# Ledger of designs, part 42: designed miniproteins, single chains, continued (5)

Each design is a single chain, and the fold is of that chain. pLDDT is the mean over its residues in the fold that is shown.

## One batch from the design tools (miniprotein)

Design m17443
Fold by ESMFold2-Fast:
Structure m17443 (fold): chain A 125 residues (1-125)
Amino acid sequence: SKSEKLRKQLLEILKKFADELKEEIEKLGKELNIDVKIEVEIEEGEHSIRLTIVITTKDTKIIITIDVYLLQDDEVLMTVTVKVYPSNEVKIWSDISHSIEEFEENLKKLKDKILEYIKEVFNKL
């Protein structure tokens, strides 16, 4: 079905995004001399995909939750929550995409925002 094809494409895009983000975070940790452990989980719901990335350092834990909701036609709602422990600081972003190409562009912009925030958190360690 069209919905099944879209889900498969979104899963492949999210897996690539998670791999790229993980590599960039590991690189950032090395540059700042911070030991970083990264765990990635992808869970499928009936009309959604959840990507969870947990970043653990000696002094902090950062949990990134990306929820992707498959709406009608080619519309995709993405909600992103970045929570930092123990400070309990939270960043939230959301975007609506009307095509797979728009979703990829929104995800690319999201990667830059997440990396900038992680860099800010790491610089406070």
Scores: mean pLDDT 88

Design m17444
Fold by ESMFold2-Fast:
Structure m17444 (fold): chain A 87 residues (1-87)
Amino acid sequence: SETAKESREGAAQLFRSAAELLEKKPEGKEAAKLAREAAKKIEEGSLTPKEANEVTLKVMKLVPEDLKSQTLTTTGAGSLSFAEIIE
């Protein structure tokens, strides 16, 4: 549906914004790459809700400690509800 497409676009944009934040620092480069891959797959509709949540957790594990607060805010990862949003 149109609303489902818009929800996926919103979720993908959050991951792209997180990647842009993370790639400003060398220590965030790997986390940024994973976030961009997640955004692409969310937009394409190729991630299941379970896979979307797992990728979010993997991104957060790779985020440098000093950037975790900003990354959590940017991705909304405090609730980890992206799986519901992309449906």
Scores: mean pLDDT 66

Design m17445
Fold by ESMFold2-Fast:
Structure m17445 (fold): chain A 61 residues (1-61)
Amino acid sequence: SVDDAVELLAKAFGISREKAREVVEAVGEKGEKMSAGAVARMLGVSRTKASGIRKGLLKLL
């Protein structure tokens, strides 16, 4: 679920639940159109980490 993805992301990367929710919702709405670079900018993480997050969220959502 969206809430499970938000909790997992916030805990795994030490980010706020608010920021995690924004990314989860953006990936859920835009799917593959949401780039790893956009995820990286939203979370303040490297592109490598963002790529993994994006891939995981696309499978969960």
Scores: mean pLDDT 79

Design m17446
Fold by ESMFold2-Fast:
Structure m17446 (fold): chain A 89 residues (1-89)
Amino acid sequence: MPTIEVAKENAESAVEGLDYLAEKLPSLKELAEELKKLIKEAAGKNPELVFEGEVSVSLLLAMYALGASEEELKKKLEEFKKRLEEEIK
């Protein structure tokens, strides 16, 4: 399992990916900001959750690169947000 230090690096990677998506798709900006806050909170508490989050953001970036619609990306981001909110408890 990742260490707390590796979790911080994974959180930064996920945050950068979310910032990139928000820059390319401004409609996702508010959702990306909410997810960034949740990822930063998780980084100190659950290294595994942060690693899963980085993988999820990487998959979203790949979907965007492959031509996924804003609606598809928004649904995936909303699913990721719900998972983070449930697991941070």
Scores: mean pLDDT 78

Design m17447
Fold by ESMFold2-Fast:
Structure m17447 (fold): chain A 85 residues (1-85)
Amino acid sequence: NVKQAKKLAVISSFRLTVLASESEDEEVKKKLQQAAKEVVKGIDALDQGDFKSALKHFDKAAKLAEEAGDLKTKEDIQKVKDLVS
């Protein structure tokens, strides 16, 4: 369900942006900001019907979220990937 996937992706990008703004660790902040950018690129790819590009961007976002310690966003992005079938 693409509509549910986009909603969860938007929520995930918002959470990443908030956590980045609250982070005092420059490395963690940078990874959260990069993860948010990758989620936005994934959403843009979904809007264009480019599911291969969307999945690559969501994969990068999930890895960056995990590296930043945000396991909740990693799990939500995995659900986004499952919903775009």
Scores: mean pLDDT 88

Design m17448
Fold by ESMFold2-Fast:
Structure m17448 (fold): chain A 69 residues (1-69)
Amino acid sequence: GSAEAREELRAWLHRHTGVPQEHLEAVADRLLAEGFTSVEQVEANVERVGEIVAELLGPEALARLRARR
């Protein structure tokens, strides 16, 4: 369900983006709202994911996401 998808996205963000722990749920919830339901969709659309992260956390977070590709 959506809770499982959220936890997978949160774990991916934690491992690959350097998004602060306190913001992981908010970013994961935004990705689910945009229609991302799996890590595969996130990785296929990394530019859109980067835009969402930058909108929520600022350009520093986008730079970290790009560095961890």
Scores: mean pLDDT 73

Design m17449
Fold by ESMFold2-Fast:
Structure m17449 (fold): chain A 100 residues (1-100)
Amino acid sequence: AAKALVDAALALNEVAAALVNAAEAALAAGDYETAIKLAEAAAALGLAAAALARAALRLAPDAPKELILKAIAAAIGGIGNAIAGKLIIEKAEAALAAAA
């Protein structure tokens, strides 16, 4: 059911966004290893959310406009969280390399 996939994608994006915020806080605190772990989890969940949203669009191209718009928003949000996670990982890895 396309609605269930969209609902799951939105839920994963909420968790991914919270993990991005936690990873940024860890990075700011100098806890680079925790920042990397949280950011990796955020990126994975963001990509999973985008995949679920894309699956919903493929399974129900004739779905109500409101559901299609939610699926598109979930896909964009998922990709955004994945990119944010990757940038945090790159910053944390650079900081760890500089501290060694």
Scores: mean pLDDT 88

Design m17450
Fold by ESMFold2-Fast:
Structure m17450 (fold): chain A 88 residues (1-88)
Amino acid sequence: EARRRVEEAEERARRALALLAVEIAEKYGAVHLISPEDLELAARAREEYPTPEEQREFIKEGFLILVALGLARRRGWSDAETVELIEE
């Protein structure tokens, strides 16, 4: 259970980073620098979170998850400890 939640959190963080990258690239006319995989992940995130406010919250949550995962890896935390931090 905890392992699956860590994997789901990793996917969520990856989708949030892809959305952020695409939004920045669109603002500066650099979408051609984004990989097809990240474009697909960003598109899926936009379907799930259609408003700019929802997208901003999703990106914030994904960044927090990424920081938590990085901290857990550096500290050698268990999957259960990692899930506790993410769900805080």
Scores: mean pLDDT 77

Design m17451
Fold by ESMFold2-Fast:
Structure m17451 (fold): chain A 70 residues (1-70)
Amino acid sequence: MMREVGERGREFVVETARAAGASEEEVRELEEEMRKATEEALRNPEITPEDLERGAEAAAELAAAKAKAA
């Protein structure tokens, strides 16, 4: 279910970002980005749950890299 995949992705991104040392402000921005991505996936039939899951993984990696670089 797309909404479940989006929620799981959001939790994964948030946990990864916090573990990497992201600020609460950065975590809040990531939560909003994941929410928007989930809403877009729900409205766009070309976006699969697998696409949303891959997007969350990429977002988590980017967030961790940014936190380590700061």
Scores: mean pLDDT 78

Design m17452
Fold by ESMFold2-Fast:
Structure m17452 (fold): chain A 55 residues (1-55)
Amino acid sequence: MKIGITPITTDEILELEKKIQSRPVTEEDGLELVDKVAEAVEKIFGLKFERKPRP
């Protein structure tokens, strides 16, 4: 990847997904994955997402 695309961020998302799959899926695990995806999108597109507080 050249510019505007961060392979490290993508790799971290994959690692998180693997960890979730290796154990029982919980609501917290889902929120964690969503947060990581939002972060990656923000970095790639230069956007800022509003993050919802966890319940």
Scores: mean pLDDT 61

Design m17453
Fold by ESMFold2-Fast:
Structure m17453 (fold): chain A 99 residues (1-99)
Amino acid sequence: SMELKKKIEELIEEFKKLYEETTDPVVKKLAKRLIELGKEALSMDLSDSDLKKVYNLFSDAYKLLKEASKETDVLKKTGLVLAVIGLLIDLEGILEKAK
């Protein structure tokens, strides 16, 4: 539980770096939303099972968004962005069910 919370905190800092470094407004907006959701998850008393699901989704979202930030092909970039949005919806769903 505490180890998973620390890993989520570290991912929030990585998203903050991505937010500062990117010039892409879509990547900035998604990074900001993920930072907000990550902070919300850390403020909640989540079960270890839900915390693990949050960490996995958050980690996958970071990998995809980082790839999208460097992608020059518009169709591939769009696919990566849509995949991140899907993970955002799943993450929000976990947090809503845990309330």
Scores: mean pLDDT 89

Design m17454
Fold by ESMFold2-Fast:
Structure m17454 (fold): chain A 74 residues (1-74)
Amino acid sequence: MKKKLEEEITEGMLLIKAAVVKIAAEKGKITAEEAERAAKEIIEEAKKAGLSEEQLKRVEEAAEEAVEAAREAE
């Protein structure tokens, strides 16, 4: 089950990355444009990693929340 473990690790890492982007945005450490670029990269990594539809939706939602936090912090 190496593939499943790698997918779970990838999902977890991307969710942590999205959370870090959200926190940085809420603290005014990054711009909305920087948050949008980071979110796009996170979503692309999730798609390339072959995550399940449910895993991809969770990552996309976390990335979108980070972007919204950055826009509100402007």
Scores: mean pLDDT 80

Design m17455
Fold by ESMFold2-Fast:
Structure m17455 (fold): chain A 82 residues (1-82)
Amino acid sequence: SSAARRRRLEEEIARLEREMDEIQARIAELEKRLAEAKERAKAGDEEAAKEYKRLLKEIMDLSVRLVSLAVRITVLRRELAA
């Protein structure tokens, strides 16, 4: 039924929004660590330079995932509005 389909779409949107919140929280924590690693790398810490590159890649990968989730939510919201 259309009502069951609407509920399924609303539940999927809510699930994806929770995943986005978790990813945003993760990115925020990684950005703090990135700033610390950047300062240590400037001081000549070679291990901090490696950590900085690793954290940048992880933040970039998570940012791509976040964009993908936002696009999917937009599509589902349009289906819900139709």
Scores: mean pLDDT 90

Design m17456
Fold by ESMFold2-Fast:
Structure m17456 (fold): chain A 81 residues (1-81)
Amino acid sequence: SEAENALEGARQAVEDAKKLLKEGASIRDVSIKITAALLQAVAARWLAEQEGNQELIDKANEVISEARKVGKEADEYEKKK
């Protein structure tokens, strides 16, 4: 489904962002991946809501939460300069 495809894209973007943070990549590169993850996860949640698929809604919320957590870690790295 479109929701499943968007959710998989969001998961991949979160994993890419985590890898970039672990490797000490630029905050800009991490932010790009987090933005992609959030956009795809929010789209996946909306599509899952239209489909009435509670399991996909729950999974999308998990990805949104994880993306926000990684984004907060990236923001903290920027503030330490």
Scores: mean pLDDT 83

Design m17457
Fold by ESMFold2-Fast:
Structure m17457 (fold): chain A 112 residues (1-112)
Amino acid sequence: LEAQYRAAADAALEVMRRAEEVAEEAAKQTSPEQGGKLLGYAELARYYVRQAVASDAATARELGERAVKALKEAVEVAKEAGLTQQAEELDELRRELQRLMDEMAALKAALE
């Protein structure tokens, strides 16, 4: 379980690294205002994932929901900016993050 938790946590952090790369590329394609929002939401999501990794199961679940919500906001900003490809990539990463955060919370709760 501990090794599985570490693997899920590492995977979630890698998803956030990928989301930050997509948000950075999207930010270059749009206005400074929209770009700032994209980068801000991606960084906020990464902050919540980092906190979730270090938290108990219940707190990790709540922080995971906040991370997914922040990434969903980034998807909406990309859509509003007309960045269809980047919005699609961010939404795929958001769905992957949701699954990983749910897995992490379940694994953490199973650890005695």
Scores: mean pLDDT 87

Design m17458
Fold by ESMFold2-Fast:
Structure m17458 (fold): chain A 63 residues (1-63)
Amino acid sequence: YEKGIETVKEIAEENKAAIDAEAQRLMERDPEKGPEYRALAERTKAEVDRLEKKQIEAFKKKM
């Protein structure tokens, strides 16, 4: 199960990097919604961190 935890952490880092890149791309496309995309990106990265912790806890609690 430790391998699963390592994978979850790696996926979380990849996802946060992708979220930042996507937010920049969206802000360039729709500048009028720039603040919304930035806020969404920050919220989504926070959710990635939260899900990472939740998945690790689930691994520990289930097995």
Scores: mean pLDDT 76

Design m17459
Fold by ESMFold2-Fast:
Structure m17459 (fold): chain A 65 residues (1-65)
Amino acid sequence: SIDDTSQKVADALKNGASPEELAKMLVDAGLSPQTAKVVAKAIVDKKLSPEQAKQVVRNALLSEQ
């Protein structure tokens, strides 16, 4: 589910996941590779908290469903 995916990404970010790892998780969840890379890069470059990353991922998945 969208909520399960956003939580998994938030947990991965908390554990120090790279943008490449986050992008792979997002592609596996149904985002396009281009969107997944943009979202993953934004999360890491902006140093978003796990809670902020969860909301960004949830919104991205909802927009592409």
Scores: mean pLDDT 81

Design m17460
Fold by ESMFold2-Fast:
Structure m17460 (fold): chain A 63 residues (1-63)
Amino acid sequence: KKEEAEKLIKEGEELLEQLRKAEDADKPSLATEAMRVIRQLKKLGEEEVAKKLEEELAKIVAE
């Protein structure tokens, strides 16, 4: 569980980093992947981390 959550956190952070650098055409697919990782973190009980990633994703998408 803890190892799985750590991997998902890393994947989520990497996806958000890619999303920040991506061109507008690539953002929807990267945002979808990030949302999937966030959803999996919520299922693992990592609500606070998932919420932080979700807020960062929303901030990037709103820009």
Scores: mean pLDDT 78

Design m17461
Fold by ESMFold2-Fast:
Parts: C-alpha cells; structure tokens; sequence
Structure m17461 (fold): chain A 66 residues (1-66)
C-alpha cells in the first residue's frame, strides 16, 4: 500500500469514527478505531483494509437500526 493510499484510508477511517460518535454507535466507533490503528501499523493491504471498512459500515447500519 502506498503512503498516499494509507493517508486516504486513515482520513476515511477518521470520518467513520466521527460519524459513529455523532450517531451514538459505540461498537462501530470501536471497530473503526481498531482498524485505524492496524492501518497506521501497516499490517493490512489496501484491499484488506477496504474489506474491513465495508464490514464496519455494515455493522454501523445494523447498530443504527437496533
């Protein structure tokens, strides 16, 4: 993953964290914060990070509707 791709992913994750906080989605916020840490550590490929973000977005929809 390039530095530019990593920066873009981190910005998207920050927006997800802010959105989860605004919508009172504590589980979604926690998962997004954990993924952000893993992206910062360089442990994930771009595809793996995007897949994890999609899963967190699905979790957010379920938590919002609960």
Amino acid sequence: MSEEERKELLEKLERMIESAEKNNLPKTKAQAEELKKRVEEGELSKEEAEKQMDEINRLGVKELLA
Scores: mean pLDDT 81

Design m17462
Fold by ESMFold2-Fast:
Structure m17462 (fold): chain A 96 residues (1-96)
Amino acid sequence: EEIDKLKEEIYKLIDTLLERVRQAQSVEEIAQALRDFYNKLLELTKGKEKELEGIRYLIDQTIAEMKHLTLEEARRAVEELAEQIKGYIDYLKKKK
């Protein structure tokens, strides 16, 4: 239903994020790709922010850590974040 559509939209945003991160040549480009992802996620979750508060926390933590990471570490951090976000969305689907 609504959560299934939201899951599909979030997964598409994650795919776009990972593609941008794969092509990025600097940590700042990766950080910007993640900020763009976060802004699009906020647009999708307008009126549903409480259900995705855990995802917002994970994104904020990853962005904060970017300033201390090498290019390869930043790519890895976003890949791991993507898996955590997918797991959280799957968890929410099981609860509803």
Scores: mean pLDDT 78

Design m17463
Fold by ESMFold2-Fast:
Structure m17463 (fold): chain A 84 residues (1-84)
Amino acid sequence: VEEAAERGERLGRERVEEILPDIMEKVNLSEETKEEIRELLGEFGGWFGEALVTKTPAEEWRKKALEVLKKIEEIVKKDLEKQK
């Protein structure tokens, strides 16, 4: 069961890493901010992959997703303030 959870976590992170470069090329953010967002989304992808394998309740996924979105919003806001 632990091995399955680790597998799900790894697959989730790998999937996010495959998609992120294409998305990040489209946004006008600093490279530092893009890297922070990539790391945060990678961690979330890993958590989500593990949650899918361990059948974590959907309500917990919602809470985790909202936390990640809030952090991304804060990171983006700080980058936009630096650009000005």
Scores: mean pLDDT 69

Design m17464
Fold by ESMFold2-Fast:
Structure m17464 (fold): chain A 71 residues (1-71)
Amino acid sequence: MSLEELKERAERAIRNGRKVLSESGAVVLAAIHELEEFIEELEEYLKKNPDEELRKLLGEIRAVLEELKAR
């Protein structure tokens, strides 16, 4: 997977996660699980391929995940 594809996936994950903040039940749990898996993928990629913009997007995904979990 290319860096540009990962950045695009990250931006979509952030937008979709924020949309799910208004939802409840199974949809929220599914979103939490998906974001946790994607965070692990991004962290592993960044260990070998450091990128400032992707690290910023990872931070935004983590923030959305914490908001979803806090509900």
Scores: mean pLDDT 82

Design m17465
Fold by ESMFold2-Fast:
Structure m17465 (fold): chain A 71 residues (1-71)
Amino acid sequence: MKKSNLFEKVAEKLNIDPNDLEVLKVEAGSKPGELVFYVLKKSDNSIYKVTLKLKDGKFEVVDIEFVGKAG
């Protein structure tokens, strides 16, 4: 059985091909059980901030923010 990783969950929620996404940074959120992914969409250089929260033993995407384009 193939498990989806957190990266695949982020890609799916953004509706972006995982091969077109690059993780720039992962950091702990301001609250326990939060992770923040900064991801780059390679095809158009868009950067997104994706917040995940631990719920019932699994991480769920709770917020998506467009940050800007990479220079």
Scores: mean pLDDT 77

Design m17466
Fold by ESMFold2-Fast:
Structure m17466 (fold): chain A 73 residues (1-73)
Amino acid sequence: SAEEEVEEILEELERLIREAEARGDHEAALEIDIELGLLLIEVGVAKVTGEDLGKLIPRGREAVERARALLAA
């Protein structure tokens, strides 16, 4: 389901934050945490307004791609 896909995206962002912190990359961890926070706000708004969570999947996947790029640099 769309809700399960969004949950997987949120869990992956949390995992990437832990990976950044574990390697001492505090700047990357902070950047990813900001992206996670913004996505959590969007998910909360969608749930309150009855908006389709599936519309957030591309946005969430882009956030994961940016997070992975930060950790690859």
Scores: mean pLDDT 87

Design m17467
Fold by ESMFold2-Fast:
Structure m17467 (fold): chain A 103 residues (1-103)
Amino acid sequence: AAALRARLEALVAEALPKMEEVLANSKPEEARVFHMETLLELGLRAARLLGVEEAAAALEEGLRRMREYVKQGDLEAAEEAARRGYAEAQRAMREAAEALAAA
């Protein structure tokens, strides 16, 4: 419990400066994509800390697709890829929590 709390506090400390950079961004679409990337990166670290492999895989795939679309200049497709990866990760996290509760 204490170790997990310290790790989550460290993740929050890392995220806050990135969120401040998003607020300084003059292009709303670029700010949204950067915000999504930050959330996926934090989610991936949390999924790995909790040992939910399916959630980690979904977030890794979402990040990979999002970054590929960003390289192509397709920010709309990048945002959709990020949202899809995050939604799948949330489902996997929920299923893992329900399985633990049923045990």
Scores: mean pLDDT 74

Design m17468
Fold by ESMFold2-Fast:
Structure m17468 (fold): chain A 69 residues (1-69)
Amino acid sequence: DFEAAAAGDVEAANRVLAELGAKGLEGGPVVVMIAAMAAANGLSIDELGDHPELAREIMEAARRALEKI
């Protein structure tokens, strides 16, 4: 499911988020947030490698969201 979420499958991203919720937010919430944000922009994690500026922005946004909220 995580690989599908990273490939732009929003339903897979929601399943991964639900699984983390069931585990008390274990399993790398930052990585899940990055995958979900990439999927929301129609990008896979591999495609973020070709867009380092966007990848940094997504990682920073995910980190800030988890720290502030």
Scores: mean pLDDT 58

Design m17469
Fold by ESMFold2-Fast:
Structure m17469 (fold): chain A 61 residues (1-61)
Amino acid sequence: MLSEEQKKEIIEGLQSKDDKVRLAAALRLAALQPSEEELAEIKSQLSPEAQTFLDAVLTPS
């Protein structure tokens, strides 16, 4: 379960123009194992580009 502060930090990171910052935020989100509702809330605040990036990182290898 993510706190409000963690959600804000992750959203800011995922919206960064720096690929390393975006990757770090996506990996942090994955490690926190968000619920479907939490993930949907975060995605709703992201640009389409950031959403695509997050989906790619969360896809199993």
Scores: mean pLDDT 78

Design m17470
Fold by ESMFold2-Fast:
Structure m17470 (fold): chain A 85 residues (1-85)
Amino acid sequence: SAAQEELMLAAFERALAQLGEETGLKLSVVEATIEGDNLTATVRVEENGEVEDVPAVAARGPDGEFVLAIHTPRLGVLTARLQLP
């Protein structure tokens, strides 16, 4: 539903803000698509004047937790849990 998609997008944006604070990276959403319990996105990573657009995915794991993975070629995979109400 649109409401569920909005909640997932908001949780994704909060997770990016937290990761940015923890890593010192500037992280922003370029695009995101939500299909059921799956999020596919492109995240812009900015560090020391360098800009890179990288793939990100989030899905519900076997224990029902949503996990975000951002696949950066330079720093490896950045992971965060999505906090949904």
Scores: mean pLDDT 82

Design m17471
Fold by ESMFold2-Fast:
Structure m17471 (fold): chain A 76 residues (1-76)
Amino acid sequence: MEKDIKEYWEKASKEEIIELVKETMESHGFPKEFVEAVIEKLEKANKEERLKILEKIRKLMKADPEERKKLIKELE
């Protein structure tokens, strides 16, 4: 699963990644302002930077409530 997700991120277009991240974060109830900030970072990022941001988002989705607080601050 983890390897398959990374391979998808490497092959997917920037637009496909942004759409997926937006839908995923909105479905999980993240604040609109936070979602917009993450999308802006993804739009400005090169491929390597974008993969790092996606890895942080993946950790955020799997994290417990205390770990989520730390990861949100890193993504702001």
Scores: mean pLDDT 74

Design m17472
Fold by ESMFold2-Fast:
Structure m17472 (fold): chain A 83 residues (1-83)
Amino acid sequence: MVWLDAELSAEEQLDRMVALMEESGSVYATAAIDVKSQQEAEEITRQLKAEADKRGHELHSRLEGGTLYVTLLSRQKLAERRA
């Protein structure tokens, strides 16, 4: 899991999650983002999902107690796990 700054662009946040996924050899990466409101969490989630979709990735999010947890899944790496 990595902590991300809410002020980072969606592209920068995805870059950090992809880097973590590659470094760990995992098909997924999880990040935590501190948010000020549910509305901010929803906006960040929307922007991250749009960026993830552009990159061929899947993104899941959950807001708990002012922290937005996001999990990025690599559709490409999931497909490559066929053996």
Scores: mean pLDDT 78

Design m17473
Fold by ESMFold2-Fast:
Structure m17473 (fold): chain A 83 residues (1-83)
Amino acid sequence: MKELEELALNDPDPEVRAEAVRRLGEEAEDLSALEPLRLAFLADPSELVRKAAVEAFEKLAEKFPDNPEAQAAAKGAKEALKE
């Protein structure tokens, strides 16, 4: 997991960062992935990476359907992406 966070936030290639972001959502065992996904969504200059973060939030919300923070993050990211 930590290696995916490093790739998602620090790799110079936006395609590599986007793939790492998607994998963070898929491989998340708990909500610790929520913070690096928020950083990728809010701070990454690449639209490709921000779209990948929306997909990852959706995967995380699917894994944790009873968690209001995970559900709110996925909804907020989808709404912000459409702006």
Scores: mean pLDDT 78

Design m17474
Fold by ESMFold2-Fast:
Structure m17474 (fold): chain A 78 residues (1-78)
Amino acid sequence: SPLIEEIKILKEAIKEHLPPEEAEKLVEVLDKMEKAIKEGNFEEFKKYYGEFVELLRKIQKERPELFERLVEAVEEKV
C-alpha cells in the first residue's frame, strides 16, 4: 500500500530529525495508524490520525523551528 510506505518514510524522518522523546510519541501513533490501515479499521485510523495532528500542533507551537525542519526533511524524502 502506498500509504503504508509513506508512513514508513515519515517514521524514518521523525526518528532522524526529532529528539527521542518526541520521536517515540509520534512513531507510536504512526504504528497504530499503519495497523488500522492493514486491518481496514477506518474509525481507529481517524482516531490516531487526530492524535498525530495534535502532537504535531504541540511541536509547532512549542518548537516551531524543529517543526519546520521536520517538514522540510519529509518533503525531501518523497
Scores: mean pLDDT 81

Design m17475
Fold by ESMFold2-Fast:
Structure m17475 (fold): chain A 92 residues (1-92)
Amino acid sequence: MELLLRAAEAALEGRLSEALRLLAEILGLETEDVELPYNKELQELLLLSIAGRAIREGDEETYEEILKLLREAGYLDIVKRVEEFKKKLEEK
């Protein structure tokens, strides 16, 4: 899903307000005008939420592209958390 990839790119670039709006649009939620200050913990939470959505939708291509972006940006801890989450969902 292209919107998920765009949301991930926005979050990685520190555009947290844009990332949140894109994620809300994907989830079918209404958003008000929200200006989010840059915060590393919020950035990590948004990235995890975006990757988790790709996993739940079964969108393997978008999931792999998100992981590639995370690895290139050096977010290896987030990559590990996302991969562990996917594995647990598949084990059920």
Scores: mean pLDDT 76

Design m17476
Fold by ESMFold2-Fast:
Structure m17476 (fold): chain A 102 residues (1-102)
Amino acid sequence: SSLERVDALLDEARAWMAAHASPEVVALFDEFLDLLRRLIRGEADEEEVLRLVRLQRRLSELLSPELGRYFQDVLIDILGTLPAERAREVTSRLVEASRRLR
């Protein structure tokens, strides 16, 4: 299924990040991935989506340019792997949460 492919991409991204990033960054990335999985499955509430956006912003501040590009590529690959309707829903919720955060 598309969800099984997404889980495989998330596991690969976690392993790659663990090899290249600090333990602090890996811990934040693990929390980000858990919240992202919940959002993709339609299980995330609005507080969890706001936390996901805050974690994404924090990771963007902490990552080197190389790790930041990898992080962005992983997010694009995940959205590209989801069914189009699901990808639109996930993107819409992330954009709305981003607008609510200053």
Scores: mean pLDDT 85

Design m17477
Fold by ESMFold2-Fast:
Structure m17477 (fold): chain A 99 residues (1-99)
Amino acid sequence: SPERELTILQFRMLSILSEVDLNEKLGRELSDEEIKDIVNTFREALEFIKKLLEEDPNNKEALEFARTLAKYLAYIAEKYPENKEIKELLEEVKRLVEE
């Protein structure tokens, strides 16, 4: 079920955001490996959204998830402004939703 896969990806993303927030509160900087894992997870989510939208461009669940993905990437980009890959992912997601 596409809804089930979207739900699983949403929980994975929320887990990542919780870890980012916790590390900030502890004054701990994320390692390059941890940042790469975050980027890879968001890229996986983006590719799944693209697949759903190729089958149905009006898939409301996929579009709502894409908007949520953009919000999360914007949050992480603010915390890691020097990470170009996060910013590039954010721009790609925005193009999917807004054109």
Scores: mean pLDDT 79

